# Designed miniproteins, single chains, continued (4): the designs that were tried, part 13

Each design is a single chain, and the fold is of that chain. pLDDT is the mean over its residues in the fold that is shown.

## One batch from the design tools (miniprotein)

Design m12422
Fold by ESMFold2-Fast:
Structure m12422 (fold): chain A 92 residues (1-92)
Amino acid sequence: MVEELLKELEKLIEEGAPAEKIEELIEELLKNGAKEAAEIAKKKLEEKIGKEETEKLIEEAMKVEKLSKEKAAVYLYVGVLMEEKLKEKMEK
């Protein structure tokens, strides 16, 4: 369920869906399994940018944006995916 929602989120980002649609799906993820979604997102972030950097970014997002740890992890993962896709589009 949560893993399926994360896969749908990844697909929407890959297809260049509107920001509003992506935000709706993030909200659904956080409502249906915030802790599980955050654990998966954190693991994927650690694979992309390393453990130390992932922890620093989560703590900073919690302090600056006043987000929960779970919300910070999910939004940071989405941000990384969106940045990767934007760079791919700009290189064409």
Scores: mean pLDDT 78

Design m12423
Fold by ESMFold2-Fast:
Structure m12423 (fold): chain A 84 residues (1-84)
Amino acid sequence: KEKALQEELKKLDEEYEEALKNKDYHRAALAVAEKYILEREDSEKGREALRLALNIAILNSLLERGREEYKPELEKLLEEAKKL
């Protein structure tokens, strides 16, 4: 349904704005990535958001496991996500 997709895309735009306000750049990258998948239209921003969202999730998981050496790499990816 056209209306259902339009509502879902609007919700993702709202999630992106809320994530930016909360400085949750991982959630911001996820919102852009999810929108990219749903729109089914290729874009450089969408591909970059997918890469950032996935890599940030993996690095966060490694940090939760005590792999503190990945903290600087995570911070770098969060700065890249902030620029989306």
Scores: mean pLDDT 82

Design m12424
Fold by ESMFold2-Fast:
Structure m12424 (fold): chain A 74 residues (1-74)
Amino acid sequence: PLKPAEEEVKKDKNRRSSSKNVTIRAEEIERFDPSSSGFYSTLGSAIEGQSDLGVSSVKGSAMGVKWAYDFDLT
């Protein structure tokens, strides 16, 4: 359980350190998973009501919090 949790801890740590802002930058987003975000974007936008919101942060943040919430809520 520590191994899988460690990966999530790193993600949360970046958010807490405000690094989330720099991570959501266009350069980082494209390098991270924006191309593969097609799948996550579709799921996230379905809940929001739109697919193309025009903000990269929404894709990364929505998927991040949704994954953590849905997993913990389960």
Scores: mean pLDDT 44

Design m12425
Fold by ESMFold2-Fast:
Structure m12425 (fold): chain A 55 residues (1-55)
Amino acid sequence: SKEDILEKALSALLSEHSLTPAQEEKVREAAEANIDKIKDVEEGYAFIKEIASKL
């Protein structure tokens, strides 16, 4: 499911980068709002990494 893809992508980001709870919440909200555009873990990871880089 897209939710599973999002969770895997977020786990990968968090394992490579230390985010504050507030930053994680912002990334999660942005990803959930755009979940229909996330078709796989690689795209999900790229998307949330871009969002995190702008925080």
Scores: mean pLDDT 77

Design m12426
Fold by ESMFold2-Fast:
Structure m12426 (fold): chain A 94 residues (1-94)
Amino acid sequence: EKKKEAELLLNRVREGINALRTAIDSARAQGLLTDEEVERYRAKIDELESKVKEAEKMLNDGQYDKAIELLKEIESEVETLGNELEADIQRRRA
């Protein structure tokens, strides 16, 4: 049961990160983010992906409770980053 919960959380987190990447690329293409902002967001996404790899390692090692805890933390960070990105985009829309 906990393994399945961890796998579902992992998939949800990966989907969230992919959505952020798409949103950043789209906003950049529309001129709604500076190059510096794009670099900053991409660096934060790289940090999130490193945490996802750590959660995958925990899951592979059978540490389901630790994997779930870390994945919930990553999910929260993905939500926060998404909110920051939306705020930056909104400031530039005419």
Scores: mean pLDDT 87

Design m12427
Fold by ESMFold2-Fast:
Structure m12427 (fold): chain A 89 residues (1-89)
Amino acid sequence: MKIENAEILLALGEMYLGIARFYLNQGKKDEAGAAYKKSADLFLQAAREGDEETRQRAVELLKESADLMEKAGQKETADYVRKKAEEAA
């Protein structure tokens, strides 16, 4: 049950990550930040409920998202996502 839920949470997190990238490419930085934070919360939940492979994938996606937001000049969102990556590790 929990492993299946973790995979669903990971998939939802990746969906919000895609939405965030779409907003960022359109210059909608506030909407992108909100979607990245939602994605990060979902990835943390997936890491907590999933197996080792799900946890590792979630941490990788969190680190990638934090780096992307930092390069986009969104420091507060990047810092938020990095904290979620540290909590998931």
Scores: mean pLDDT 82

Design m12428
Fold by ESMFold2-Fast:
Structure m12428 (fold): chain A 78 residues (1-78)
Amino acid sequence: SVSELVRELGANFNPNDVEGIVAGLKRIVDLLIKEGHYKTALLILKSAIEFYRNLGLYDVADALEKLRKEVEEEIKKL
């Protein structure tokens, strides 16, 4: 579930594991897209980007911005 993935990501938070953070959020986003919740998927990515920017973790924020653009393009093709 989304709540389970969020808890797992928070419990194993490592700011040097950019790939792990992106992969965790991608799993949540992919689940939401599969269920047809496109606006919620984009909102979660936007909120995560703002969260990591506020923490000064710009590498994570930039990687999530790239993921957001990819997801936005995928949704346009549906």
Scores: mean pLDDT 78

Design m12429
Fold by ESMFold2-Fast:
Structure m12429 (fold): chain A 89 residues (1-89)
Amino acid sequence: MKEFNERLVEKIEELTKDESEAVQMEALEVVRYASNLASLTYKANGKLTEEDIEDITEQTFNEALSLTGDKELAEKIGEIVREELEKFA
């Protein structure tokens, strides 16, 4: 999970580098949320399935939209999270 978290942070920092500090902090909070969901699911089941990845991605999109109010940014964050989670499928 540490390597997963490090890659998510790097990609989200690159995505939000031209955004305000407030938006950058909100995006990093979403990364923490996604990482916690992935970690809890992995601990409970011993693996991440495609169904788990779809559920985590949808919940991450909804959290990002709730925190930032920016649908386009939320969609991009969800896409990055999905791509990183698929490496564990």
Scores: mean pLDDT 82

Design m12430
Fold by ESMFold2-Fast:
Structure m12430 (fold): chain A 87 residues (1-87)
Amino acid sequence: SIQYLQQALDYAQQGYNNIQNGDTQGAISYLQQSTRYAQQSGNTSLSRASQSTYDTVTTNIQNGDYQGAIDSVQGLIDSIQTVINSM
């Protein structure tokens, strides 16, 4: 459903903003929500991408690599947007 993909996109964008604002715990929570909605959309590729992004972001935050975390979330945002634009 496009509605679930739009929710996944919104939560990924919130996660991006929270990393930039230094709210890493808020970012992790929003990325968990993004992953849930990507899974509910039935898009297997985006579900896997969101799970991989969640793992990469949590690892990068723990290592102090905030730019790597931001770049990973941007990649997820771009992937979700591309799928929505193709529907």
Scores: mean pLDDT 88

Design m12431
Fold by ESMFold2-Fast:
Order: structure tokens, then sequence, then C-alpha cells
Structure m12431 (fold): chain A 60 residues (1-60)
């Protein structure tokens, strides 16, 4: 879901600092997961996969 990551990335940058993702990827992933739940996402596997993809995109 490259398009989904590109769409959400600017919004995630407002709620998850890049510095946090660089220093503590597990904590950053939890904050991204909470952000996705806040958007109405309820599928745990999708939340995990998308959180990982977003964190990787933040750390490019």
Amino acid sequence: SEETVATLLPLVRDVVPVQLAREDQEQAAKEVAAFLVGLGEENPGKIETLSRQIINALLE
C-alpha cells in the first residue's frame, strides 16, 4: 500500500517526530498504531504492517 503510506506520511509527521522514530522504533510504532486506530482502523494485522511501512518511510 505505497499510496496509503504516501497519503498518511504528512499527517504522521505532525504526530510522531522523526527523532522519536530514529531513537525508539518500538515506541514510534505504538504511536503510529494509536494514530491509525484513531482514524478507524481495527484490523490488528493491517495496523502492524502499515505502522512498520510508515516508520520505514519516516526514516528514509
Scores: mean pLDDT 79

Design m12432
Fold by ESMFold2-Fast:
Structure m12432 (fold): chain A 64 residues (1-64)
Amino acid sequence: PPRPTVDELRQRLRELAATSDPEMQESLETMLRALDVVVATGDEAAVARMIDEVSREIDRLEAA
């Protein structure tokens, strides 16, 4: 499947955080902040790796 955009991942993380318990919400908010920090560096390779990592983690959480 095509790689999701940063905005799509931000939206998915916010949606998951809104319906999660407080501990999971904190973890999801931490991932959102980490994504924003990496995006701010302008390092395209680092952004691509972070998108792949966050996407994999979201898919794992949704499958559980």
Scores: mean pLDDT 79

Design m12433
Fold by ESMFold2-Fast:
Structure m12433 (fold): chain A 78 residues (1-78)
Amino acid sequence: DVGLQNSQNSLSHVSQTPNDIISQATGYSIQGNIYWRQGRYSQSAQYYSQSSQLFQQSGDTTSSQSSQRQSQIARQRS
């Protein structure tokens, strides 16, 4: 909704290796955990959703599904 819809950098504009994509997906997942611990569930859901998409792009379907599940739980809490 408000607060985190502004992604200042588009990672899709950068030529990325699978390792770079996984690293960024992990970073988004960590940010999602931080917002979750702060009770900012809508922001947490956004970061987990972005993490899930990046993991899917890298071919890591297991991590993608895990992040997507966490995003859904965060959405239910928000």
Scores: mean pLDDT 75

Design m12434
Fold by ESMFold2-Fast:
Structure m12434 (fold): chain A 72 residues (1-72)
Amino acid sequence: AAEAARALVRKAAQFPREKAEEAARAMVEQARAALAWVEEHRDELSPEEYEAAVAAAEAALREAERVLAELE
């Protein structure tokens, strides 16, 4: 899993840095939008579904922010 993420980062590094930064910023925005969606629909989710959705969105956000930080 971590190795697959590192391979993706190395692939992104082969693109012009500007385009890689744009992609990473878009990923951060998408992860934040997912978190906002989960919060908006919290009353429609079971506690287990909410925890799983938040954990998944937070993991995606952390990875996207890590990629962006390495590019900047």
Scores: mean pLDDT 72

Design m12435
Fold by ESMFold2-Fast:
Structure m12435 (fold): chain A 74 residues (1-74)
Amino acid sequence: SPIEKILETAKKVLDSESFELFLEAVEKLLENPELSLQELTEWIRKKHPDLPASKLTLLQVFVGEVKEVLLEQQ
């Protein structure tokens, strides 16, 4: 599936901590696909306030790709 391809790429690119956050963000999107990237970004920042901006940007890219796939399937 398109989501599986995104997950495999994220696993290769993200470190273990960032990948775990990515999986949690995907779970939130599956529960509420109407969540904006801004709301998901705020949730990530609150959970890991010391997360480097570069890692946050990568998370936003992969989460955004998953969100786009979910919107296309509805």
Scores: mean pLDDT 81

Design m12436
Fold by ESMFold2-Fast:
Structure m12436 (fold): chain A 65 residues (1-65)
Amino acid sequence: GPGSLALQALGDAAAGKAATLAKQVSREALERAAMVMGADRERAREIADALLTSDKAAGELIASI
């Protein structure tokens, strides 16, 4: 489901891989996945924005959870 694809996208970014799956899920699904991993709401929004804009900082933001 969307939650499993969102978690895979976060995992790919954390491993330094291209998070191509992030563009196939909603922003809300990415934010929820980041919060499941321990991010607060503000950090979850930053992670979702970085993943959706292909920002190279996405992996570093996820590592900071």
Scores: mean pLDDT 80

Design m12437
Fold by ESMFold2-Fast:
Structure m12437 (fold): chain A 81 residues (1-81)
Amino acid sequence: SELGKLLGLYAIAQAALNGDIDTAREILENLKKYINDPETVKKAEEIIKLAESGDYEKVQEFLNEIKARIEKLRKERLEKE
């Protein structure tokens, strides 16, 4: 599901932003097993690489964008019923 993909990316970005690269990589490996979406995997890998290079400002930007998308999807579901 789209929400499932976004929640996976959110968890990876959160772990990466906290400097927990091992957890971020573990979440990504699990994501690869059940999500066959190359673009989602690519975004996750980019987030981890940015954190590994110390570019935490860009990791935070990705986290904020993912969070905004999740909130929008949740609000749309609540407003329809």
Scores: mean pLDDT 80

Design m12438
Fold by ESMFold2-Fast:
Structure m12438 (fold): chain A 90 residues (1-90)
Amino acid sequence: TKMAELILRLAEEAESEDPFESDTALALLRMMISVALLIARRQDPAALPELRAMAEALREASRSENPEVAELAREAAERLEALTGFTAAE
C-alpha cells in the first residue's frame, strides 16, 4: 500500500546524517504510526490488508541502522500485530 511504502521511505530518510532530514522523517514516521494505530482500533475488516502491509513495513524498518527508528518501528509493529491479530510467525 502507499502507506506501507511511505513508512519504508521515512525509515530510510531517518537514517540521514542531516539532523533536519532525520528529525523530520522520524516525526512523520511517528505520525504515520499514530494513524495506523487509530485505523487498527476501529477494527474495520476492510482495513486489515492495509494494516498488515503497514505492520510488515514496520518490521522491515525495525532493522534500521538508526537505533531510534529501529526501536520505534519494532514497538509499533508489535502494537499493530496485537490489535489486528497478526502474530509474527517464528
Scores: mean pLDDT 79

Design m12439
Fold by ESMFold2-Fast:
Structure m12439 (fold): chain A 61 residues (1-61)
Amino acid sequence: QKAMDEATEISQRLAPKARALVAAAPSDEATGGLPAKISTDELVERLTAHYDARLAALAAA
């Protein structure tokens, strides 16, 4: 529906700017992002936690 499409478009417009900011911060801070010493399950857990933390930071901004 139009209302849903409009909300989606707004999110899409903000996404590139927010993603650039978030991506730059953790990459620069971690000098590579995530460490290689992580099992598949831990990698998924870390990625989910990291994404959730970044999303919270985005909402705070």
Scores: mean pLDDT 59

Design m12440
Fold by ESMFold2-Fast:
Structure m12440 (fold): chain A 65 residues (1-65)
Amino acid sequence: AEDAALEAAIRAIAEKHGVAIEEIRIEGDKVTVTYAPSDPEAEQAFVDDVRTLGLLSGKRVEVVR
Protein backbone atom coordinates (compact mmCIF):
# COMPACT_ATOMS: atom_id res chain seq x y z
CA ALA A 1 0.00 0.00 0.00
CA GLU A 2 2.93 2.34 0.72
CA ASP A 3 4.68 1.47 -2.56
CA ALA A 4 2.66 3.93 -4.69
CA ALA A 5 3.47 6.78 -2.28
CA LEU A 6 7.15 5.82 -2.26
CA GLU A 7 7.27 5.72 -6.09
CA ALA A 8 5.58 9.13 -6.26
CA ALA A 9 8.09 10.55 -3.74
CA ILE A 10 11.06 9.17 -5.73
CA ARG A 11 9.68 10.70 -8.95
CA ALA A 12 9.21 14.05 -7.17
CA ILE A 13 12.86 13.97 -5.98
CA ALA A 14 13.99 13.21 -9.55
CA GLU A 15 12.02 16.17 -10.93
CA LYS A 16 13.39 18.45 -8.18
CA HIS A 17 16.97 17.60 -9.21
CA GLY A 18 16.33 17.45 -12.98
CA VAL A 19 17.08 13.72 -13.20
CA ALA A 20 15.20 11.50 -15.68
CA ILE A 21 14.00 8.17 -14.31
CA GLU A 22 13.91 5.19 -16.69
CA GLU A 23 12.39 2.65 -14.27
CA ILE A 24 11.37 2.16 -10.64
CA ARG A 25 11.01 -1.41 -9.37
CA ILE A 26 9.66 -2.13 -5.88
CA GLU A 27 10.02 -5.74 -4.70
CA GLY A 28 9.12 -6.12 -1.02
CA ASP A 29 11.80 -4.25 0.96
CA LYS A 30 14.00 -3.62 -2.13
CA VAL A 31 13.66 -0.62 -4.43
CA THR A 32 15.67 -0.35 -7.67
CA VAL A 33 15.71 3.03 -9.41
CA THR A 34 17.21 3.28 -12.91
CA TYR A 35 17.98 6.79 -14.14
CA ALA A 36 19.42 8.41 -17.27
CA PRO A 37 22.89 10.04 -17.08
CA SER A 38 22.75 13.71 -15.99
CA ASP A 39 24.98 16.35 -14.35
CA PRO A 40 27.14 14.68 -11.64
CA GLU A 41 25.99 17.18 -8.97
CA ALA A 42 22.31 16.56 -9.82
CA GLU A 43 22.89 12.77 -9.80
CA GLN A 44 24.60 12.93 -6.38
CA ALA A 45 21.83 15.08 -4.84
CA PHE A 46 19.18 12.76 -6.31
CA VAL A 47 20.93 9.60 -5.03
CA ASP A 48 21.41 11.09 -1.54
CA ASP A 49 17.75 12.17 -1.25
CA VAL A 50 16.44 8.82 -2.54
CA ARG A 51 18.69 6.90 -0.11
CA THR A 52 17.44 9.06 2.78
CA LEU A 53 13.83 8.39 1.76
CA GLY A 54 14.59 4.65 1.62
CA LEU A 55 16.07 4.66 5.14
CA LEU A 56 13.03 6.51 6.52
CA SER A 57 10.71 4.04 4.72
CA GLY A 58 12.57 0.91 5.91
CA LYS A 59 13.50 0.00 2.31
CA ARG A 60 16.82 -0.92 0.72
CA VAL A 61 17.35 1.39 -2.24
CA GLU A 62 19.68 0.63 -5.15
CA VAL A 63 20.24 3.42 -7.71
CA VAL A 64 21.49 2.38 -11.17
CA ARG A 65 22.68 4.52 -14.07
Scores: mean pLDDT 79

Design m12441
Fold by ESMFold2-Fast:
Structure m12441 (fold): chain A 72 residues (1-72)
Amino acid sequence: GEEEKKRKEVLKLIAEILNLIGDEIELKQELEKKVEAGEISEEEAEEKLKEKEKELKKKIKELFEETDKLFA
């Protein structure tokens, strides 16, 4: 049914968000090591983290929109 399909879409978005959170944690650790090694600037590291945060925020917004549709 439609409700079952919507529930599966919500669960998929939750899984994608968890993966993005994991990616952000790994990226932060990699960027911190690169800054410490002098390979990149703190400004470059901050910019890369902002891009990842933007991607995560977009997926969170999609989750809330799909959840609203599921309960409407």
Scores: mean pLDDT 81

Design m12442
Fold by ESMFold2-Fast:
Structure m12442 (fold): chain A 93 residues (1-93)
Amino acid sequence: SKEEALKEIKKIFDETVEELRRVGVPDEVVNLIRDSVNKFLEYMSKLSKEEFKKKAKEFIDQLLAWARENLSPEAVEVVERAVKKIKEIIDKM
């Protein structure tokens, strides 16, 4: 269901934020990512399943592109793993 997918995606992002902190991403940057993700998840909760799938894929692709321009290679690998897991959840919906 959309509700279960949202819960799984939230868990992946929470784990990803902690992993980013462990690989040396500054707290200010981690908080920026967390806040952006939380706003996005709130927005997604209000969408239809079809719009949810589309907007979630757009968001995670944009997040990965941003990470590649702004984060270390180690931090980018963390984001890439999260993006892969989230795409798998969306595709199973």
Scores: mean pLDDT 87

Design m12443
Fold by ESMFold2-Fast:
Structure m12443 (fold): chain A 98 residues (1-98)
Amino acid sequence: SLAQTAADTLETLADTLLRQAKVSSPEASKLLTEAAEKLREAARAAREGDLQKAIEYAKQAIDLLRKLLEFPEVRGFALVAIGDVLSALDQLRQAIQQ
């Protein structure tokens, strides 16, 4: 399903963010870790069928990832991550409209 695909994308991305946090500056690491937590909450909500809550958590993750654009060392990584979250967000929105 679209919701399951979105949940899998968000969970995989959360793991990727946590790996990046381990090699980032302390400030960037904090934002990456907070974004990963929001992505995991979004994935869980999507799997539990609470698509509205999943969308809210995904939006919170995007806000945190946008703050990472101010860090040159992770800017490219953050841009790719934002794209992946936006893709998952579109899948969640499509699942609600069905």
Scores: mean pLDDT 90

Design m12444
Fold by ESMFold2-Fast:
Structure m12444 (fold): chain A 73 residues (1-73)
Amino acid sequence: MDAGQAGSAASRAAAEGDAEGARRWSELTAKMASPQTSAAAATGGYEAARAGREVGDEEAAKWGLEAMRKAQE
């Protein structure tokens, strides 16, 4: 699994109203994100940040932003 797949899972959880799932997948997106897989980290991070906003979880949104930051390093 890469950060892109984890971010997509966060988006699916958010769409289903699963705030806990969205949070868990957003945390995993940040953990999986690396500059070596920058495209996956950027896309997954964006999806995780939107998922966090969708469910009203600011920590999940911050993990998405952290994944995007790691993509740029």
Scores: mean pLDDT 84

Design m12445
Fold by ESMFold2-Fast:
Structure m12445 (fold): chain A 92 residues (1-92)
Amino acid sequence: MELQKRIEELKKKYDEFNKKAKELQEQVDGYNGGIARDNALAERYKKRGDTEKAKEYEQGANELQSQADTFRNKYEEYKKKADELKKEIEKL
């Protein structure tokens, strides 16, 4: 049945996009962990009066935040594509 094959192809794409979204979410979670660590280190150096070292970790956290934002945007794109495919499958 052509309809059954089409549903199976759409389900395969749905699973693929969900897998990509999960991998992207894991990357975002990793960057968020790095951001939290660098921010904690920045605060420790501020408390010690080491403003230069504190700024280095704050800058590192900002760079990780930019990477996290990039992966988060890709995650949202793949999640949206998966949701659209799910709706298409439900209509068939």
Scores: mean pLDDT 86

Design m12446
Fold by ESMFold2-Fast:
Parts: sequence; structure tokens; C-alpha cells
Structure m12446 (fold): chain A 64 residues (1-64)
Amino acid sequence: KREELEKKLYEAALKLAQALGAKAARQLAVPEITETLMEELGLSREEAERRAEEIVDRAVKEAE
């Protein structure tokens, strides 16, 4: 289910941001979350990238 997947991806991004910092988390998490959203939800690359950036930005803001 989309909401459950996005929650897991947010939690993973938050953990990564806490461990490596905002810049490193964005560089590593955005591509991986984009790929996951395309594979699991069938989103286009453009939509998946936009959504991945939203999830990672939210996680980074929480980690700061």
C-alpha cells in the first residue's frame, strides 16, 4: 500500500540523514527512493523523483 511504503521510505531517509547529514542523505536516498517508487508503485521517473525529493526533504528537516 502506498502510504505504508512511503512511511518506510521516510523512516529510512530519516535514519540516513541522522547518520550522514542532510547533503549525503539527499545524494544517496533520492535515487534509491525514486527507483523503489517506480518498481513498487509504477510511477513515472519524473513523478517518482518529485515524490522522493518530498520524502527526503521532510526527513532531512526532521533530522535537523
Scores: mean pLDDT 81

Design m12447
Fold by ESMFold2-Fast:
Structure m12447 (fold): chain A 83 residues (1-83)
Amino acid sequence: MKDKAIAEVQAAADAANAELDAAVKSGKVSEEQAQQAKAKIDQLKQLAIQEINNAKTDEEMKLIADSAIELMKAIVDQALAAS
């Protein structure tokens, strides 16, 4: 379960970073705004992975991963809306 939860969090972070990169290339988001959003996503990813590694049940691991993924999507949405 841990490996799956960590993989899902990493995949979500990669997808969020790719969306931000695409938004910069299309001119919707500045490089500065994208860099700030990416920093928040990376910090959230690091914290979520640590929490998953310390979780005692599969249900806790799933909740941590799902919450982190939702927050990463919100960070991207906020960066896009601020543009």
Scores: mean pLDDT 85

Design m12448
Fold by ESMFold2-Fast:
Structure m12448 (fold): chain A 89 residues (1-89)
Amino acid sequence: SFIEKLEKEEEELIKKNKDDKEKVLEIRRKRLARIIAHELLTSTARALAETLIRAEKGDKSVPESSLRLAEASLKSGDELLRREYERLQ
């Protein structure tokens, strides 16, 4: 998966730079920020995918702003949203 490849690349960079404590700390900080961002993006992608599916099933309670955001994100190639949307179809 994309995340597994990133984690492997990050571990290799840490190994390559093991004698540079400042650079290792920078890599670790970026990794933590990525993990936090991924969790937030994943929960948002799920909510947007559910919005698309509800609208397709004729749920009139779906806010127009949420639907437009979900459609725009899917059209722009948001991979997390695409995967969640495919899972719900």
Scores: mean pLDDT 78

Design m12449
Fold by ESMFold2-Fast:
Parts: sequence; structure tokens; C-alpha cells
Structure m12449 (fold): chain A 80 residues (1-80)
Amino acid sequence: GGLSAEAMRLMSRGLRARREGERAFAAGDYQTAIAHYDRAIDYFTAAAELARPISPELAKEAEAGVAIAQQNRDRAQALL
């Protein structure tokens, strides 16, 4: 259904933003990495909210994505 497809699209965008953050982090661009991790957190949060009533498993996966992106953001911030 449309809501499931939208949740999966948000999840994919979150994963892409996290990967962009990891590339920026590897390059030493910590401010850029934080911006990408913030986008990942937003996408995963939206995915979790949308998925919760239709797929508890997808919601948990999205919530795990938020936690990982927050940890990566904190690591980048500590290096500024």
C-alpha cells in the first residue's frame, strides 16, 4: 500500500543520508557529516512514525537507524 511504500522510501532516504554522513566523516568534514546525520535522523523518525501502525518490524528497524545516526552524529560533534 501507499503508506508502506512511503515508509520504505523514507527508510531508503535515511540510509542514503547516513552513508553520505559516513563519507563526509571519513573525509574529515565533520560539520557536513553532522548535517547528513541530522537528515538521516529526520527520515528514520518519519519512517518509524509511519511504519508503527502497519509494520512494527519496520518501525523497530527505523528506530535502530535513528540510534545509529545519533551515535555517529555525537562522534562527529566530539571531533569539532
Scores: mean pLDDT 91

Design m12450
Fold by ESMFold2-Fast:
Structure m12450 (fold): chain A 87 residues (1-87)
Amino acid sequence: SAQEILDALAVETKGLKDKEQLTKILNGLDELKKISETLSKSSQISILSILQFYKDIANDKAFEKLYNKASKLNISEGFKKRLKKLK
């Protein structure tokens, strides 16, 4: 699932340097939006970790793409606040 891909990539950040892995994440988030599924707590933590990784390596394009996709999902007010703090 999209959530399994997020959890795997949060552990193995080397994969995040590959444009194909970012595309897989973004496509998975699009599928979650399409079925109106909420993000699990694990996937929320994984997204925050991946966003922090992109910020740390100054990959603004990857950060912005993931941030914008995550912000469009059915997400809690707590997660919205945590996303805003990373921006």
Scores: mean pLDDT 73

Design m12451
Fold by ESMFold2-Fast:
Structure m12451 (fold): chain A 84 residues (1-84)
Amino acid sequence: STADTLLTTGLQYFAQSLYALAISEFSKAIALDPKNTAAYYNLGLALEKLSDYAKAAANYSKTVALNPSDVGAKKNLAAVKAKI
């Protein structure tokens, strides 16, 4: 799907440490598929790399809301909340 292609492109930018470009692609993936749990999680990771802890927390919180059993997202949410 187009959302999956945007997620993949965002992950490629993230791997290159091009975090602003990764954020743009993950945001587009979310706009097309608002239930894309992976896009919210990876958007949180990219925002964390830019030290935007408040926006990272919002995206990890959305990941947990969509997938309440995601232990990684819960751990990352707690960690970034401690930095706000």
Scores: mean pLDDT 90

Design m12452
Fold by ESMFold2-Fast:
Structure m12452 (fold): chain A 64 residues (1-64)
Amino acid sequence: MSPEQQKILEEIEKGVRALIEKGASIEEIGFYVMKLLRKNGITDPDFISLAMQKAGELYAQHKA
């Protein structure tokens, strides 16, 4: 994974955690992740899958 991809993934994790603390649904979290990926020009399906899986794991751990 490139340093730029790692930075994007860290920003996703940070934003997802903030949304979970606010009581956001899994659908809202998914929308946020997709929006952030598009904003950063990410089109790699493997990286998109990884980011979505990470968001889902964070949500499952917190059970918002």
Scores: mean pLDDT 80

Design m12453
Fold by ESMFold2-Fast:
Structure m12453 (fold): chain A 89 residues (1-89)
Amino acid sequence: SEAAREAEIEAEREKLLAENPMAEKDIEDGEAVRRALEFAEAALAAGLISREELEALVREAAEKIKAGEISVKEAAEEIIARIEALVAA
């Protein structure tokens, strides 16, 4: 159901944010995360990506944030770009 998909995306968002617990986020980081979430929700609802694919993207982003390789904003933008590429394929 739509509610179940929303709950799943919410859980993945919480997981991603939990991997960056020490960041004192500015509004720009928050906006980037929200944009990525809305884009992922739309793609998942349209059946353009699977839950497993979304989970893998979030996991990769969380690992990069934890390693200090990318910022939260960069991670959110990377998720959008990866989903866009999957939709285009």
Scores: mean pLDDT 73

Design m12454
Fold by ESMFold2-Fast:
Structure m12454 (fold): chain A 83 residues (1-83)
Amino acid sequence: TLTLTVTPSSANVGDSVTVTGTLEGATSYTFTITDPNGIVQTLTTKEPSLTFVADSKGTYTVTVTGTTEDGTVTSDTKTVTVT
């Protein structure tokens, strides 16, 4: 099971948001972050977490995909509300 956590789930413009994927046996994680303007950023890391700055008001949407030797697992979608 792949667990996605987003901290905080509500933020102010300019705040840092940390996203973490937890999956046993994962060799890498691919985070897909959609900003309030519909711009999609895809970041691949070997670390289970990354931090981004919420520089736009509105809703950010986050999904993570964990890659293992046996294949990929994708998380549920989580959101951050920025005011």
Scores: mean pLDDT 82

Design m12455
Fold by ESMFold2-Fast:
Structure m12455 (fold): chain A 87 residues (1-87)
Amino acid sequence: KEKELKELEKKGAELQKKIDAESKISSQVAAQIAGEELRMVAYVNEGDREGARAAVQAVRDLLATVTDPELADAYGEVLAKIADLKI
């Protein structure tokens, strides 16, 4: 479980790097995505599964406006799995 979490965190970081390299993201949209990722972490730390899911979906929706839909979906799926493992 701990090893699986570390592998997912690494995969998420690699996908984020690819999104950053391949996508033109405005500072405003980047700030919104970062805010929702922080919101997800806060909800996970509080054990709020519904809040974490909503934050992951918001990240996914924001990314879909600025990057390839497959990359947005892959990143959102990794975030959802990380949240589920931490709750």
Scores: mean pLDDT 78

Design m12456
Fold by ESMFold2-Fast:
Order: structure tokens, then sequence, then C-alpha cells
Structure m12456 (fold): chain A 100 residues (1-100)
């Protein structure tokens, strides 16, 4: 169905964002001594929130009763994960770290 195709597309985007967050976090850990304590705390909060939102998306992907409202929720959650990834990338760039 069109709904199942859209669910699969959004699920694929969630997996790609999850991989992106993981790569950014690995780059952060490899360069941890370049960051202030405040930046380390901000990165920890951003990563924790991104993982929480990705977990919510995974629950929606597994919902056999997923409807258009559920797809809208997935899109909202994905937009928030993208914003968190951009913030994490900006913190790395501010420290002169090349983005993966």
Amino acid sequence: SALDEERARLAAEARALGRRISLLYEAFKANIDKFSEEQKEEVARLVAEALRLLSEIEELVRDPNLDEAGLARMRELLARVRELAERLAAILKSAGIPLP
C-alpha cells in the first residue's frame, strides 16, 4: 500500500539519521579533549534525545495499525532528529573537527 511504502521510506531515513548520529558521536569521542565540559554535556544531551526520538520512530514502524496520523508523527520526529544532528555537527565544526 502507499502507506506501507511511505512507512518504509521514513524507516530508511530514520536508519540513515541513526548512522549519521553514530558517526558524529564517534568523531566527538575521538576528539573529546578538544571540547569544554559545557560542550561535552550538550553533546551528551543531544545524543540522548536523538536516540530517544529514534526509538519512538522504531515503535511507530512496528505498529501494525499505523495510519496517516502515525506517519505524520514519524515525519515530526525525523525533523527533530535532523535538527539534533545539525546541532551536533555544528559543535564538531566549531572545534575544527572534519565531519564524517
Scores: mean pLDDT 91

